# Designs tried in a protein design run: designed miniproteins, single chains. Part 53

Each design is a single chain, and the fold is of that chain. pLDDT is the mean over its residues in the fold that is shown.

## One batch from the design tools (miniprotein)

Design m1952
Fold by ESMFold2-Fast:
Structure m1952 (fold): chain A 72 residues (1-72)
Amino acid sequence: REKMLEELLEKLAKESPALAELFRIAVEAAEAYAAGRREEAARLVRRMAELLRELGLDEEAEEARRAAEELA
């Protein structure tokens, strides 16, 4: 399942550890949401928002923050 995501994660980890961590959290959030664990998904999306902000992606960070509010 999602072998292409694993390959992308490995490449990102070599080029940018921060982006690799962001991608890993995004996958965990998607799995939590699919499992019906909305509060857990919301917490993970909030973590993504903080990392996006640290990377200077303020627009994406704000979208992630709003998505987390809708999930909670």
Scores: mean pLDDT 75

Design m1953
Fold by ESMFold2-Fast:
Structure m1953 (fold): chain A 60 residues (1-60)
Amino acid sequence: SSEMEKLNALALEIQRIIDDPSLSDREKAERIAELLREAGYPVTAELILNAMTSKAPPAA
């Protein structure tokens, strides 16, 4: 199967998670990261998880 078909299927699953009102931003990030790891994109998964969950810059 084509890589584009795989990426489209992954994108639809990610969109479903983003659109789920029962999930917190953290839960969405964790589920998206897990999908990316399972799909073979562990570096992208870690970058997205960090981008969505770990930003508290000091106000100084």
Scores: mean pLDDT 75

Design m1954
Fold by ESMFold2-Fast:
Structure m1954 (fold): chain A 65 residues (1-65)
Amino acid sequence: SHMAEALAAKQRSDSLMNKANQLGQEQLAAAERILADPSELDRLLRKSRELGLGARMVVRARAAA
């Protein structure tokens, strides 16, 4: 019983890891755009809202730079 549960949990973990990596790369690209052109900040905040990521992610990425 435990073997089947462990395998399913591993597959779910791998899928979430891949999704997190993809979103991380997109957020880094967005941060670079903001640094190059501040007018992009408002545009990227609207897109972030549509994706449900929120303004906090953009602020945190900037604080980490």
Scores: mean pLDDT 69

Design m1955
Fold by ESMFold2-Fast:
Structure m1955 (fold): chain A 65 residues (1-65)
Amino acid sequence: SEKHRLILRLIATKLRKIGLEFQIELLKKKAPNDAAVQAEVKRLEEEIKKLEKEIKELEKKLAAL
């Protein structure tokens, strides 16, 4: 069903976000004062923002069903 498809996509998107958050924490612990690491963390944070927008859109579609 459409509802099941949206739920599975929402779960997958949330898991991807958790994975990126874990990656950021590992990078910060490994080299917190490295400028290259700080730049990579900022890029990953922007990717998380895109995933957060997708999560909101999926939640909105689920609420409309």
Scores: mean pLDDT 87

Design m1956
Fold by ESMFold2-Fast:
Structure m1956 (fold): chain A 82 residues (1-82)
Amino acid sequence: AEEELKKDPNNAEAQFELGKKYLGEGKYEKAIEYLEKAISLMSEDDPRLAEAYRALGLAYYHLGKFEEADEYLEKAKELEKK
């Protein structure tokens, strides 16, 4: 449940899933909040890191923040090369 996911602020998986949920609902500011939190909890070797940066870039794109969107999408692309 959403309440259970919100109760674990130090769980990268929970924050990432909540970020993706809000992205799918068109709640882009909330998606960014939870995706940024998820990324802050991920190690550099986390297999979700590239997907999290892509989701973050997509959320910024939908808000018209194209410079931020491009930066995060580029970070996702670099991670996918490894």
Scores: mean pLDDT 79

Design m1957
Fold by ESMFold2-Fast:
Structure m1957 (fold): chain A 61 residues (1-61)
Amino acid sequence: EEKLKELSKRFSEFVNKLANTNISKDEAVEMARELLEWAEKEGVPEDVIKVLRSYIEALES
């Protein structure tokens, strides 16, 4: 599934940016929401979508 590979790459790049750049919590949440919207639009499996939603909720907490 090419979309899963691309999602994994995008997510890894996103996580690396969070870990290695000093971005704000608000910026992190917005980036995560954009990734989630992309994944939902591309038809990524529901289990993966749930993980992304949980991650965004954790960031917002």
Scores: mean pLDDT 75

Design m1958
Fold by ESMFold2-Fast:
Structure m1958 (fold): chain A 74 residues (1-74)
Amino acid sequence: MSDREKLARGIGLILDGIGLKFLGELLEKKAEEGIKTGKLSEEEAKKLKEEGKKAKEKGEKLLEEGRKLLAEVK
């Protein structure tokens, strides 16, 4: 992989990671508000929280991979 390819892929992974972490936070907030307003059951809110947690974990992994690629660019 060339330095330009590493840079492009690294930046893409960082942006995707940030987006997934933001989505995860949004899903957790939606679950909490759904319980508070009675629009979601506890089971539905739990499912959204698990989806949010998975999105955050995937986002963190992408951020780590992107950082490693960017560190290899000279």
Scores: mean pLDDT 83

Design m1959
Fold by ESMFold2-Fast:
Structure m1959 (fold): chain A 69 residues (1-69)
Amino acid sequence: SAAREEGNLLITQGMKALEEGDRETAIRYFERARELLADNPTAVLVIDYYIALARGDEERAAALAAQLA
């Protein structure tokens, strides 16, 4: 679907922003991706993990990573 393709592109853009150190831009991309992929529980968990990582919330990131394993 178009929403799934756009959501995946937004995740890619968010990860690129995160690698470039632009955490605020990364979070905005991830939040938009989360809205488009809200019906996919695995995608939501992955996105929430990257949002936690971008925020520097290591405890939340670790908890979400455990759910993805």
Scores: mean pLDDT 88

Design m1960
Fold by ESMFold2-Fast:
Structure m1960 (fold): chain A 58 residues (1-58)
Amino acid sequence: AEKQAELLVESLKKLGYSDEEIAEFLRRAADMLAAQGGPNRELAEAYRKKAEEIEKKV
């Protein structure tokens, strides 16, 4: 889960998205994954944690 979040961040940075845009995207994706429940909750937590780490630097 954590490694998938890191790879997504790297991909978005390569596409030219800002840290603020990436953090917002990760928060929205985490909320959607959490709403689906089940195994997607662990991925949602990883995305939310990564978004919070990025937001603390911005």
Scores: mean pLDDT 77

Design m1961
Fold by ESMFold2-Fast:
Structure m1961 (fold): chain A 60 residues (1-60)
Amino acid sequence: GEEAIEEANELTLKAIEAVQEGNVEEAAKCAEALAELCKKLGDKTAAEAAEERASELKKK
């Protein structure tokens, strides 16, 4: 529902902030949680984007 969309927005902001702070582990965790939430919401495009971001962060 709408609560899940708000949670997705919060996770997105946390991931952006973590990247800006250089905390790539936290950013990757937020991106993974966002991907799972987007899958639940049926937003495949957003889920794939979040998974790719998490994978890139893990490589650093």
Scores: mean pLDDT 75

Design m1962
Fold by ESMFold2-Fast:
Structure m1962 (fold): chain A 80 residues (1-80)
Amino acid sequence: SMMEELRKAIEEELEELGRRILGIREEDSEEEILERVAEALGVSVEEVREMIRRIGLPSVLFRAGLALAIDRAVAANKAL
C-alpha cells in the first residue's frame, strides 16, 4: 500500500517534469502530446504508443523531456 502510493507519487513527478520540458499544456490533445514525444525521441507516433504500453506514459514523457533537453544543450554548444 505505502509502496504503491510512493510509486504513484514518483510517477506523477516524472510525468510533470517531462510535460514541463516538452512544453505540454492542459489544452493539448492526446495526438499533439504523442507527436511532440515522437519528435523529441526521433521515432514514429506508433513507436511512442508501443513504448507507453511497455513502460507507461510517465516514463515515456520523462525520457522524451530528457532527450529534448539534451538536444537543446547540444545545439547551444554547436552555435558557439
Scores: mean pLDDT 83

Design m1963
Fold by ESMFold2-Fast:
Structure m1963 (fold): chain A 61 residues (1-61)
Amino acid sequence: AAAAEREAYAARMREAMLANVALFGGVLPDVLAALDPEAHTPAQREGYQEGLEAVKAELAA
């Protein structure tokens, strides 16, 4: 359950970041700083971080 939730949130972060990179000329917004830690489980926050790292890897390629 936690692993599936983490994967789902990683996918959401990836999609949102790719859309935002197009809008902000290749600069990633500070989305993690905007997340409410009380509104998210540890698995959801970890998913967001993994998604962001995946997008950074794609931008570096």
Scores: mean pLDDT 65

Design m1964
Fold by ESMFold2-Fast:
Structure m1964 (fold): chain A 67 residues (1-67)
Amino acid sequence: MVEAEILAEAGALARQGKTKEAIEIALPLAEDPSDLAGAFEAAAKVYEELGKEEKAKYFREKAEELR
């Protein structure tokens, strides 16, 4: 499952403080601008896993805005 593997890698990078790289890895899950919502949902899950609820909420709201 490529998506799950990418999310796991993104989570590992985010835990190391490499948030930009984590997001860049999640971006390939979106093939076009309409799929950016999926990438933001992935980022929200990563931040939720890290216990950063404010950032998780931010990306979740951005994902909903794009749908």
Scores: mean pLDDT 64

Design m1965
Fold by ESMFold2-Fast:
Structure m1965 (fold): chain A 60 residues (1-60)
Amino acid sequence: SSMAERQKKSELKSKVNGLDIKSGELERQSAEEARKNEELGRRLKEKSRELEEQKRRVEK
């Protein structure tokens, strides 16, 4: 029936809306974690370069 089709469409639309919100939330969390990992990688690289420079000085 037409009413059953409208009800099904309404339920699917609500479900899609809920998934869309959760998807956006997960994307934000993923982006934040990626940013933290990128920052950590940069700091590690900087410290590695400092260590290399110090070793070079000590080695004459």
Scores: mean pLDDT 82

Design m1966
Fold by ESMFold2-Fast:
Structure m1966 (fold): chain A 60 residues (1-60)
Amino acid sequence: SDEEIARVEQQIAELRALIDRLKKELPNLSPEEQKRYERTIKGLEVSLADLEARLAELRA
């Protein structure tokens, strides 16, 4: 549905913004915090790929 497409597009936009923000903070963090952020970013990138696949299905 158009409502579901709009919701997924919004989730993708928000997740991309979050990933970008976290990546920008990496150089300012301690080595231990960088390792935690890198793991978090990796997980978020997987979630982003899943949402992009879902959006492709909804547009098919």
Scores: mean pLDDT 88

Design m1967
Fold by ESMFold2-Fast:
Structure m1967 (fold): chain A 118 residues (1-118)
Amino acid sequence: SISLKESGGGTFAVGDSLTLSSQISGDFDKVFLIAWWRQAPGKPPRFVASITKDGKKRYDPEVEGRATISYDSEKKTLYLNLSDLQPEDTAVYYAVAYALIDGVLRIVFGEGTQVTVV
């Protein structure tokens, strides 16, 4: 009932900035947290940033100071801005919605968007 569609990936130069977006559709009423996760080649998935409905934000210490997460409620769009890109930022980035439905945690992933830093 909830879906996420990411955009803004591509190939970037070292030192560039990027903005990723995720259009959120479906039953957002049950969502309490939305986040960005990433998976680098040959590595496990890693948390990047999250924002609650109340606007409370958390960041992975590895991207703190370079990353900004925001949500536009009118556009129903989650954003990640990441500055001073490094080769280590190369990953597939996923928007993720966390919902509590009938006391059960449901986690919904988008399809992902590829970011390559060269």
Scores: mean pLDDT 88

Design m1968
Fold by ESMFold2-Fast:
Structure m1968 (fold): chain A 88 residues (1-88)
Amino acid sequence: AAEEAERQALIDLDVLDAFLLIVEYLTKHLNAPKEEVVRILRQLRARLEAIRAAHPDSPEIQKRVDELDKRILELAKKAGISEEEVRA
């Protein structure tokens, strides 16, 4: 059902948010290699775009994807990574 699919997508977004917090910690405190950060952020963006594409009529999902994508781009900028390097 559409309600169940949307609920699952919101849970998936919460998991991706938690994972992004771990990546932010690794880049800030553990000096994670730039190449590994690029790889992870590209994978996160690909998953966000897949969720966005699957739920085009859900304003809540679109908003959550936009907020997470913005955080990914801000993390990339702080890590000296260009937006092009993390394009999905």
Scores: mean pLDDT 82

Design m1969
Fold by ESMFold2-Fast:
Structure m1969 (fold): chain A 67 residues (1-67)
Amino acid sequence: MELTDEQLEEIAKRAGITVEQARKIVEIVEKNPDLSGDELAELIAKETGITKEQAFNALVLIAEASR
């Protein structure tokens, strides 16, 4: 999944996270294509230190940007 730096910055702003955290989330999603959104949100929260709610919001925004 290839997102531009501009798309990552927009996702970071909307989810209330850093662009580096948004980039890490994309890596986690790409490495775990078989995980559900809830499982991904929990893994992201554990790996990045953001809340599950922030992780879930970031996942929704990434899915929208990837359309």
Scores: mean pLDDT 80

Design m1970
Fold by ESMFold2-Fast:
Structure m1970 (fold): chain A 81 residues (1-81)
Amino acid sequence: SKEEIKKRLEQLRDEFRQLAAEAESLGYDDIKEEARTAVEAIDYILENLDKLTPEQAERFLADVEGTLRDLRARYEAAKAA
């Protein structure tokens, strides 16, 4: 449902915000900027969620989840260097 998608997007937004703050504290500006951009994209979709079909909303959710996984992997790699 769109309500479940909304809750999951809100959770992902919080995770991107946390990642941005952590990246900022360590000077990983590229990761910080990408995480902040993801938050802005999620905010835009949340504001316009009623205009999307359930299928469009699910596809966006899957894309956002993939972006978070990739960005977290880059963050861990940066910390290991």
Scores: mean pLDDT 88

Design m1971
Fold by ESMFold2-Fast:
Structure m1971 (fold): chain A 58 residues (1-58)
Amino acid sequence: MIPSDLHLKRIAEKFGISVSTVRDIVRDYFVNKKSLREIAEKYGISVPTVSEIIKEAS
């Protein structure tokens, strides 16, 4: 499920990243079926952080 803009803003603030980055991470995981590892490498963040972002968005 794609989270609301307000929910994306809260996640972005919590992890110190842009709303656009959170939206791209969520899309890459749920739409493009990328692994947590591929997303972590693409955005330069740790796998646990990607996992938490996805968990917060779902």
Scores: mean pLDDT 79

Design m1972
Fold by ESMFold2-Fast:
Structure m1972 (fold): chain A 86 residues (1-86)
Amino acid sequence: DEERKRKLYEEILKILKEQNDTFGQKLAEAVYEIGSLEDLEELLELIKKNRESATLNTWLAMVALERALERQGYSSLEALYIVLDL
């Protein structure tokens, strides 16, 4: 699963780089480190549907990171503070 997880992250990163979404790239890296394979699969599918909107893709990566952090016991507010420190 680590190999598949890495490949999903690389596909997400490629799209965010093509959009010049620097913050989205940092969020996607955090999702890769903290999130599950399922979190990355869901994020990639959503980003593929929204290739024209860097702003929407930044938001999608942020939501994915917040969900991953919540699974680890962080509150929504704590997750937001962690995201803002990226």
Scores: mean pLDDT 80

Design m1973
Fold by ESMFold2-Fast:
Structure m1973 (fold): chain A 55 residues (1-55)
Amino acid sequence: VEELVREGERAEKEGDYLTAGRLYTEAHDKAIAAGDAELAQELSRKAHEAFQKHL
């Protein structure tokens, strides 16, 4: 999960918001599977913000 979050943050810094949103979404799904509801909620928010910046 942490690796996907780092990749997403790197993509966001490079201006690749579509890739960042996709990576955050994948990290969110893994956080849900791991039972980490707080992390999943944060990642859902990050994915949504990244997609909004792409638009």
Scores: mean pLDDT 79

Design m1974
Fold by ESMFold2-Fast:
Structure m1974 (fold): chain A 95 residues (1-95)
Amino acid sequence: SEEEEKRRLLLDAEVKTALAIMTAYVLKNYRKDVPKEKIEKIEKLVDEMIALTDRLRALYEAGAPLEEIQRVVAELDAKYDEFMKLVKEIDEELK
């Protein structure tokens, strides 16, 4: 159903954002070899993902159409992909 799809998309977005928050926390506090500039970029992407997830929850609670929810999810997925690429670059650059 459309309602099940909306709920699934919201849950997936919340999980991705939670994973990004946890990864950023570990990199900032436990990886002393990561440059501060890269940590700043990671934190900025996490802040953007949090804002998108908050917007997604607000749209869901307001009963927004599936198409509108899907647009916000696509933007969040793009930020998550950018986040994961940066994490991979950090991992590959560490000797």
Scores: mean pLDDT 87

Design m1975
Fold by ESMFold2-Fast:
Structure m1975 (fold): chain A 118 residues (1-118)
Amino acid sequence: MAAAVDTAVSPPAEVKKGDKIEARVVATNTGASPALVQVVVKVNGKVVFETEPIEVAAGETLELVLEVTAPESGKVTVEVRVAAATAGGTATVEVEVELFVNGELAARARATLTGTGL
């Protein structure tokens, strides 16, 4: 059985090289199975930072704050990926993303993600 990763991507925000990017992610596992949550920060579609997959137990909330300096000018997006941590499991995670540029709120996203395990 192949793992299926579900993803949410924030609206893009404009950055200039050297800008301070802060991604705040709250992921709540509302399902009965443990989830694997990964956060990826991209500028112009290129990965500039990514977390390892983080296990979030059923009924638990993960809060992350990621700080990145923009390596180039363009569009920044935050991507949240969810898979189930258990073979044959299904994880349901509610995700809230806030994206700040130089301390100013630039984008928000909210999604319910459903991932499956291998």
Scores: mean pLDDT 85

Design m1976
Fold by ESMFold2-Fast:
Structure m1976 (fold): chain A 103 residues (1-103)
Amino acid sequence: MAVEEGARRAREAAEEARRAAEAGDDERAREAALRAAEAAEEAARAAEAAGERRAAFWAGTGAGVGRIGLAAGVAAGAPGEGGAVGAEAAARGAEAGAEAARE
């Protein structure tokens, strides 16, 4: 399902953001975090189009929290750490959405 594909892409991006942050590559972590949020947003739109309100809520919430986490990290001078945290939130939300879509 499109929601499951979005969740998978968000998780892959979150893992890349974490590895980049651990390596001190703040730019790569930020780019990966944006991809995780975008994948979660795509999962939310796919769920909404399918009428799966619970799945859309979880994926959309994850995407929003992910973008806020990245922005807070940038504001605090830690874009890599903020990106990794935000990407994890986006991936978790998209995964919760995919789980809700299976029920």
Scores: mean pLDDT 84

Design m1978
Fold by ESMFold2-Fast:
Structure m1978 (fold): chain A 68 residues (1-68)
Amino acid sequence: GAEEARKKILELIGEILRLIGEIFDLRRELERAKKAGDEELAKKLEEEIKRLEEEKKKLMEELKSIKV
């Protein structure tokens, strides 16, 4: 019923918000790495950010599909 959909929506929102926070922190770390000229660290951080952005996109698509 609607209560089960609501619980799933809240769980997905929580997961998405957590990923947004992690991506924000990694982007700040990436800017520091770029400013320091650490090209190898910058590449690794860009790859990690891309991975988390794809996870976030997947969860957002799942959230959009829940409309009872």
Scores: mean pLDDT 85

Design m1979
Fold by ESMFold2-Fast:
Structure m1979 (fold): chain A 65 residues (1-65)
Amino acid sequence: SAEEHLQRGRELMAQGKYEEAKKHFERAIELDPNYAEAWAALGVVYEKLGKPDEAKKYWQKASEL
């Protein structure tokens, strides 16, 4: 489920595995495009990957849901 992918992504984030976490958050959004927490989590991943412009885009999307 989308929730399972969000949870797995969060576990990977705690381990510093940002690229793997990103794939799980992307899958959560694919399964539930209105899942604000998954959009916000993807923003955090992009910030950790050194992509602040992408992070801002995902946080904006999360705030609009």
Scores: mean pLDDT 87

Design m1980
Fold by ESMFold2-Fast:
Structure m1980 (fold): chain A 58 residues (1-58)
Amino acid sequence: LTPEAVARAEARGQAYAPLVRRTNERIEREKVTTLDERAAVNQEIAEEYREERRLQEL
């Protein structure tokens, strides 16, 4: 791998780090989520998809 490719991968990792952390925190919360709370979880998943698409456009 070239140093430039490594630098780009690191920059992308830094941009994705907040999203990855947010997703992992949601997954941990889902382990104790009741059926009635699933609608709120689905909304969080939709927000994560929108953020991921935004980052892909950078």
Scores: mean pLDDT 72

Design m1981
Fold by ESMFold2-Fast:
Structure m1981 (fold): chain A 75 residues (1-75)
Amino acid sequence: SADQAIAENAHLGPQLRADAERTLKELEEAVKKGAPREVIHSLGLKLIAKTLQLVAAGDVEGAREFIRRADEIIA
């Protein structure tokens, strides 16, 4: 039903943010440990994929904030 789809979408937002947060933490730890460029690049792509899922779910602000935080970690 439409109500079920709306409820599922509302529940998905917090889970997608949690997944992006975990990926960002993995990226930060990899950078701090001086991981190979290939590992850092792979984690960056994984985070971009998570931010695209946030945009698809309507959380454009969350996606933008995660990209901003990733740029600060990599820079």
Scores: mean pLDDT 79

Design m1983
Fold by ESMFold2-Fast:
Structure m1983 (fold): chain A 67 residues (1-67)
Amino acid sequence: DLKQQGQQKAADIARQLLQQGASPDEAIHTAVQSVYQSVKDKLDPQQLQSVVNSAGTAAQQAVDELL
């Protein structure tokens, strides 16, 4: 369940960064990059894109819920 794990990780990172004073865009970008780095060598390109896209959506939703 790498997609679900990626979504949760991205949401958690985005929330943490917002609490530390990062901008919404910085929090989302950093969260997505962290998920990408953790899975890029474990997934094929199609699966990687799916996980990264889902992580981006989860990070955006987490940010939107805090604003």
Scores: mean pLDDT 82

Design m1984
Fold by ESMFold2-Fast:
Structure m1984 (fold): chain A 71 residues (1-71)
Amino acid sequence: MSVSEDELTAEAEITGLAAILAASKAAGDEETAKVAQEALDRAQALLDAGDYAEAARVAREGMREALKLEE
């Protein structure tokens, strides 16, 4: 299987964002959960399109934005 470094990076970043989403939902933090969900949906769409670099970037930005709200 030809898995690129960019694909692995995108999958790792998306996994991190999904963990933030799960934690936010468990905590009842609707604002953080919404930010994480929107970023996750966007990153997944990019991953499905084969745009791994952009998927990783969007997932990373989503994590930063979610953390900024919780700071």
Scores: mean pLDDT 79

Design m1985
Fold by ESMFold2-Fast:
Structure m1985 (fold): chain A 68 residues (1-68)
Amino acid sequence: VEELRKKAAEEVKKKALELGLSEEVAERIGRLVEEGNYDKAGALALNHGRPELAELISEKAKEIEEKE
């Protein structure tokens, strides 16, 4: 589970940077994903105007939840 969250966090951070978010914001979102705090991570992505990132976070959350 921790390994899956770490992988999801890494992918989300990469996507955040590709979408033009700062390294600080990308790191914060990634940390929230790694902690399993997907609601906060998605809200932060939306607050920065990146619904594509929020969608990715939601997708990763569902995949991880199914595996426990």
Scores: mean pLDDT 79

Design m1986
Fold by ESMFold2-Fast:
Structure m1986 (fold): chain A 96 residues (1-96)
Amino acid sequence: MAKQAALLLRSTSVILKNVYSLPEEAEKFEEAARYAEEGDLEKAIELLREVVEETTSHIVTGMAAAAIHLLYEAQGKEEEGRKLGDELVNLGIQKS
């Protein structure tokens, strides 16, 4: 659900900033959370796709994939979100 996805994105932003010292990725996760809170789930997914494309961090890729899955689930597209999440994780692995 969108409320759960937004909460995950905000929580992930805090973890990325305070635990992993990744402030740029944290800012993008916070921006995605704002779009999810406003109901613009497609824009939130677009931002997370950009994070996966730009990052070299496997942890960031995994967190973005999990968030994308929840955003698609919030739209009633759970299986599509899972497949896309797996695809993005594989893309991130191939880049490293």
Scores: mean pLDDT 75

Design m1987
Fold by ESMFold2-Fast:
Structure m1987 (fold): chain A 86 residues (1-86)
Amino acid sequence: ELKKLQDEAMKEIGKAYDEASKNPESYKKVGPLIEKAFKALREKDYDTAIKYLEEAIKEAKKLGDKKTAEELEKALELVKKAKEIS
Protein backbone atom coordinates (compact mmCIF):
# COMPACT_ATOMS: atom_id res chain seq x y z
CA GLU A 1 0.00 0.00 0.00
CA LEU A 2 2.37 2.65 -1.37
CA LYS A 3 0.14 5.71 -0.86
CA LYS A 4 -0.42 4.82 2.82
CA LEU A 5 3.35 4.50 3.42
CA GLN A 6 4.00 7.82 1.64
CA ASP A 7 1.27 9.57 3.68
CA GLU A 8 2.59 8.08 6.95
CA ALA A 9 6.18 9.06 6.04
CA MET A 10 5.08 12.65 5.27
CA LYS A 11 3.26 12.76 8.63
CA GLU A 12 6.37 11.54 10.52
CA ILE A 13 8.58 14.05 8.65
CA GLY A 14 6.14 16.77 9.76
CA LYS A 15 6.40 15.58 13.38
CA ALA A 16 10.21 15.63 13.13
CA TYR A 17 10.09 19.19 11.76
CA ASP A 18 7.80 20.29 14.62
CA GLU A 19 10.15 18.69 17.17
CA ALA A 20 13.25 20.29 15.58
CA SER A 21 11.51 23.70 15.57
CA LYS A 22 11.38 23.62 19.42
CA ASN A 23 15.20 23.96 19.49
CA PRO A 24 16.79 26.95 17.64
CA GLU A 25 20.00 25.02 16.84
CA SER A 26 18.05 21.98 15.54
CA TYR A 27 15.76 24.24 13.50
CA LYS A 28 18.77 25.99 11.92
CA LYS A 29 20.85 22.87 11.14
CA VAL A 30 18.31 20.01 10.85
CA GLY A 31 15.26 21.93 9.55
CA PRO A 32 16.63 22.55 6.02
CA LEU A 33 17.56 18.85 5.68
CA ILE A 34 14.04 17.81 6.73
CA GLU A 35 12.56 20.27 4.17
CA LYS A 36 14.73 18.74 1.40
CA ALA A 37 13.66 15.21 2.42
CA PHE A 38 9.97 16.25 2.41
CA LYS A 39 10.32 17.80 -1.08
CA ALA A 40 12.04 14.66 -2.42
CA LEU A 41 9.33 12.41 -0.91
CA ARG A 42 6.58 14.57 -2.50
CA GLU A 43 8.36 14.10 -5.86
CA LYS A 44 8.58 10.32 -5.18
CA ASP A 45 12.39 10.56 -5.22
CA TYR A 46 12.88 8.01 -2.45
CA ASP A 47 16.68 7.81 -2.78
CA THR A 48 17.07 11.58 -2.28
CA ALA A 49 14.54 11.53 0.59
CA ILE A 50 16.51 8.71 2.30
CA LYS A 51 19.80 10.61 1.81
CA TYR A 52 18.51 13.81 3.43
CA LEU A 53 16.73 11.94 6.26
CA GLU A 54 20.00 10.11 7.08
CA GLU A 55 21.90 13.43 7.06
CA ALA A 56 19.19 15.01 9.27
CA ILE A 57 19.41 12.10 11.74
CA LYS A 58 23.23 12.46 11.97
CA GLU A 59 22.92 16.21 12.55
CA ALA A 60 20.18 15.79 15.20
CA LYS A 61 22.32 13.21 17.03
CA LYS A 62 25.35 15.56 16.96
CA LEU A 63 23.17 18.23 18.59
CA GLY A 64 21.88 15.78 21.24
CA ASP A 65 18.30 16.23 19.99
CA LYS A 66 17.13 12.66 20.66
CA LYS A 67 13.43 13.33 20.02
CA THR A 68 14.03 14.82 16.56
CA ALA A 69 16.40 11.93 15.73
CA GLU A 70 13.77 9.35 16.86
CA GLU A 71 11.00 10.93 14.73
CA LEU A 72 13.38 11.08 11.75
CA GLU A 73 14.27 7.38 12.21
CA LYS A 74 10.54 6.54 12.04
CA ALA A 75 10.20 8.60 8.85
CA LEU A 76 13.29 6.92 7.33
CA GLU A 77 11.86 3.40 7.92
CA LEU A 78 8.58 4.38 6.24
CA VAL A 79 10.38 5.89 3.21
CA LYS A 80 12.54 2.74 2.88
CA LYS A 81 9.37 0.60 2.89
CA ALA A 82 7.76 2.87 0.27
CA LYS A 83 10.86 2.49 -1.95
CA GLU A 84 10.81 -1.33 -1.50
CA ILE A 85 7.22 -1.66 -2.81
CA SER A 86 7.41 1.04 -5.50
Scores: mean pLDDT 85

Design m1988
Fold by ESMFold2-Fast:
Structure m1988 (fold): chain A 61 residues (1-61)
Amino acid sequence: SPMEEAEKLMEEIKKEKDPKKAVELSVELWKLARETGDKELLKKANEASFYAHDLTKKSLA
């Protein structure tokens, strides 16, 4: 299901140390959320984007 795919992507994002890879994974989650229009998937996509952005900021500090 789309929710199971999103959960798997979120787990991969949370363990990712490379900002570029985290951003790529967050884009995949956003694609899934936009295709389904599911509000819970959109929330997960927002959380993933925030995580990837935070990881990017941390890498620049």
Scores: mean pLDDT 81

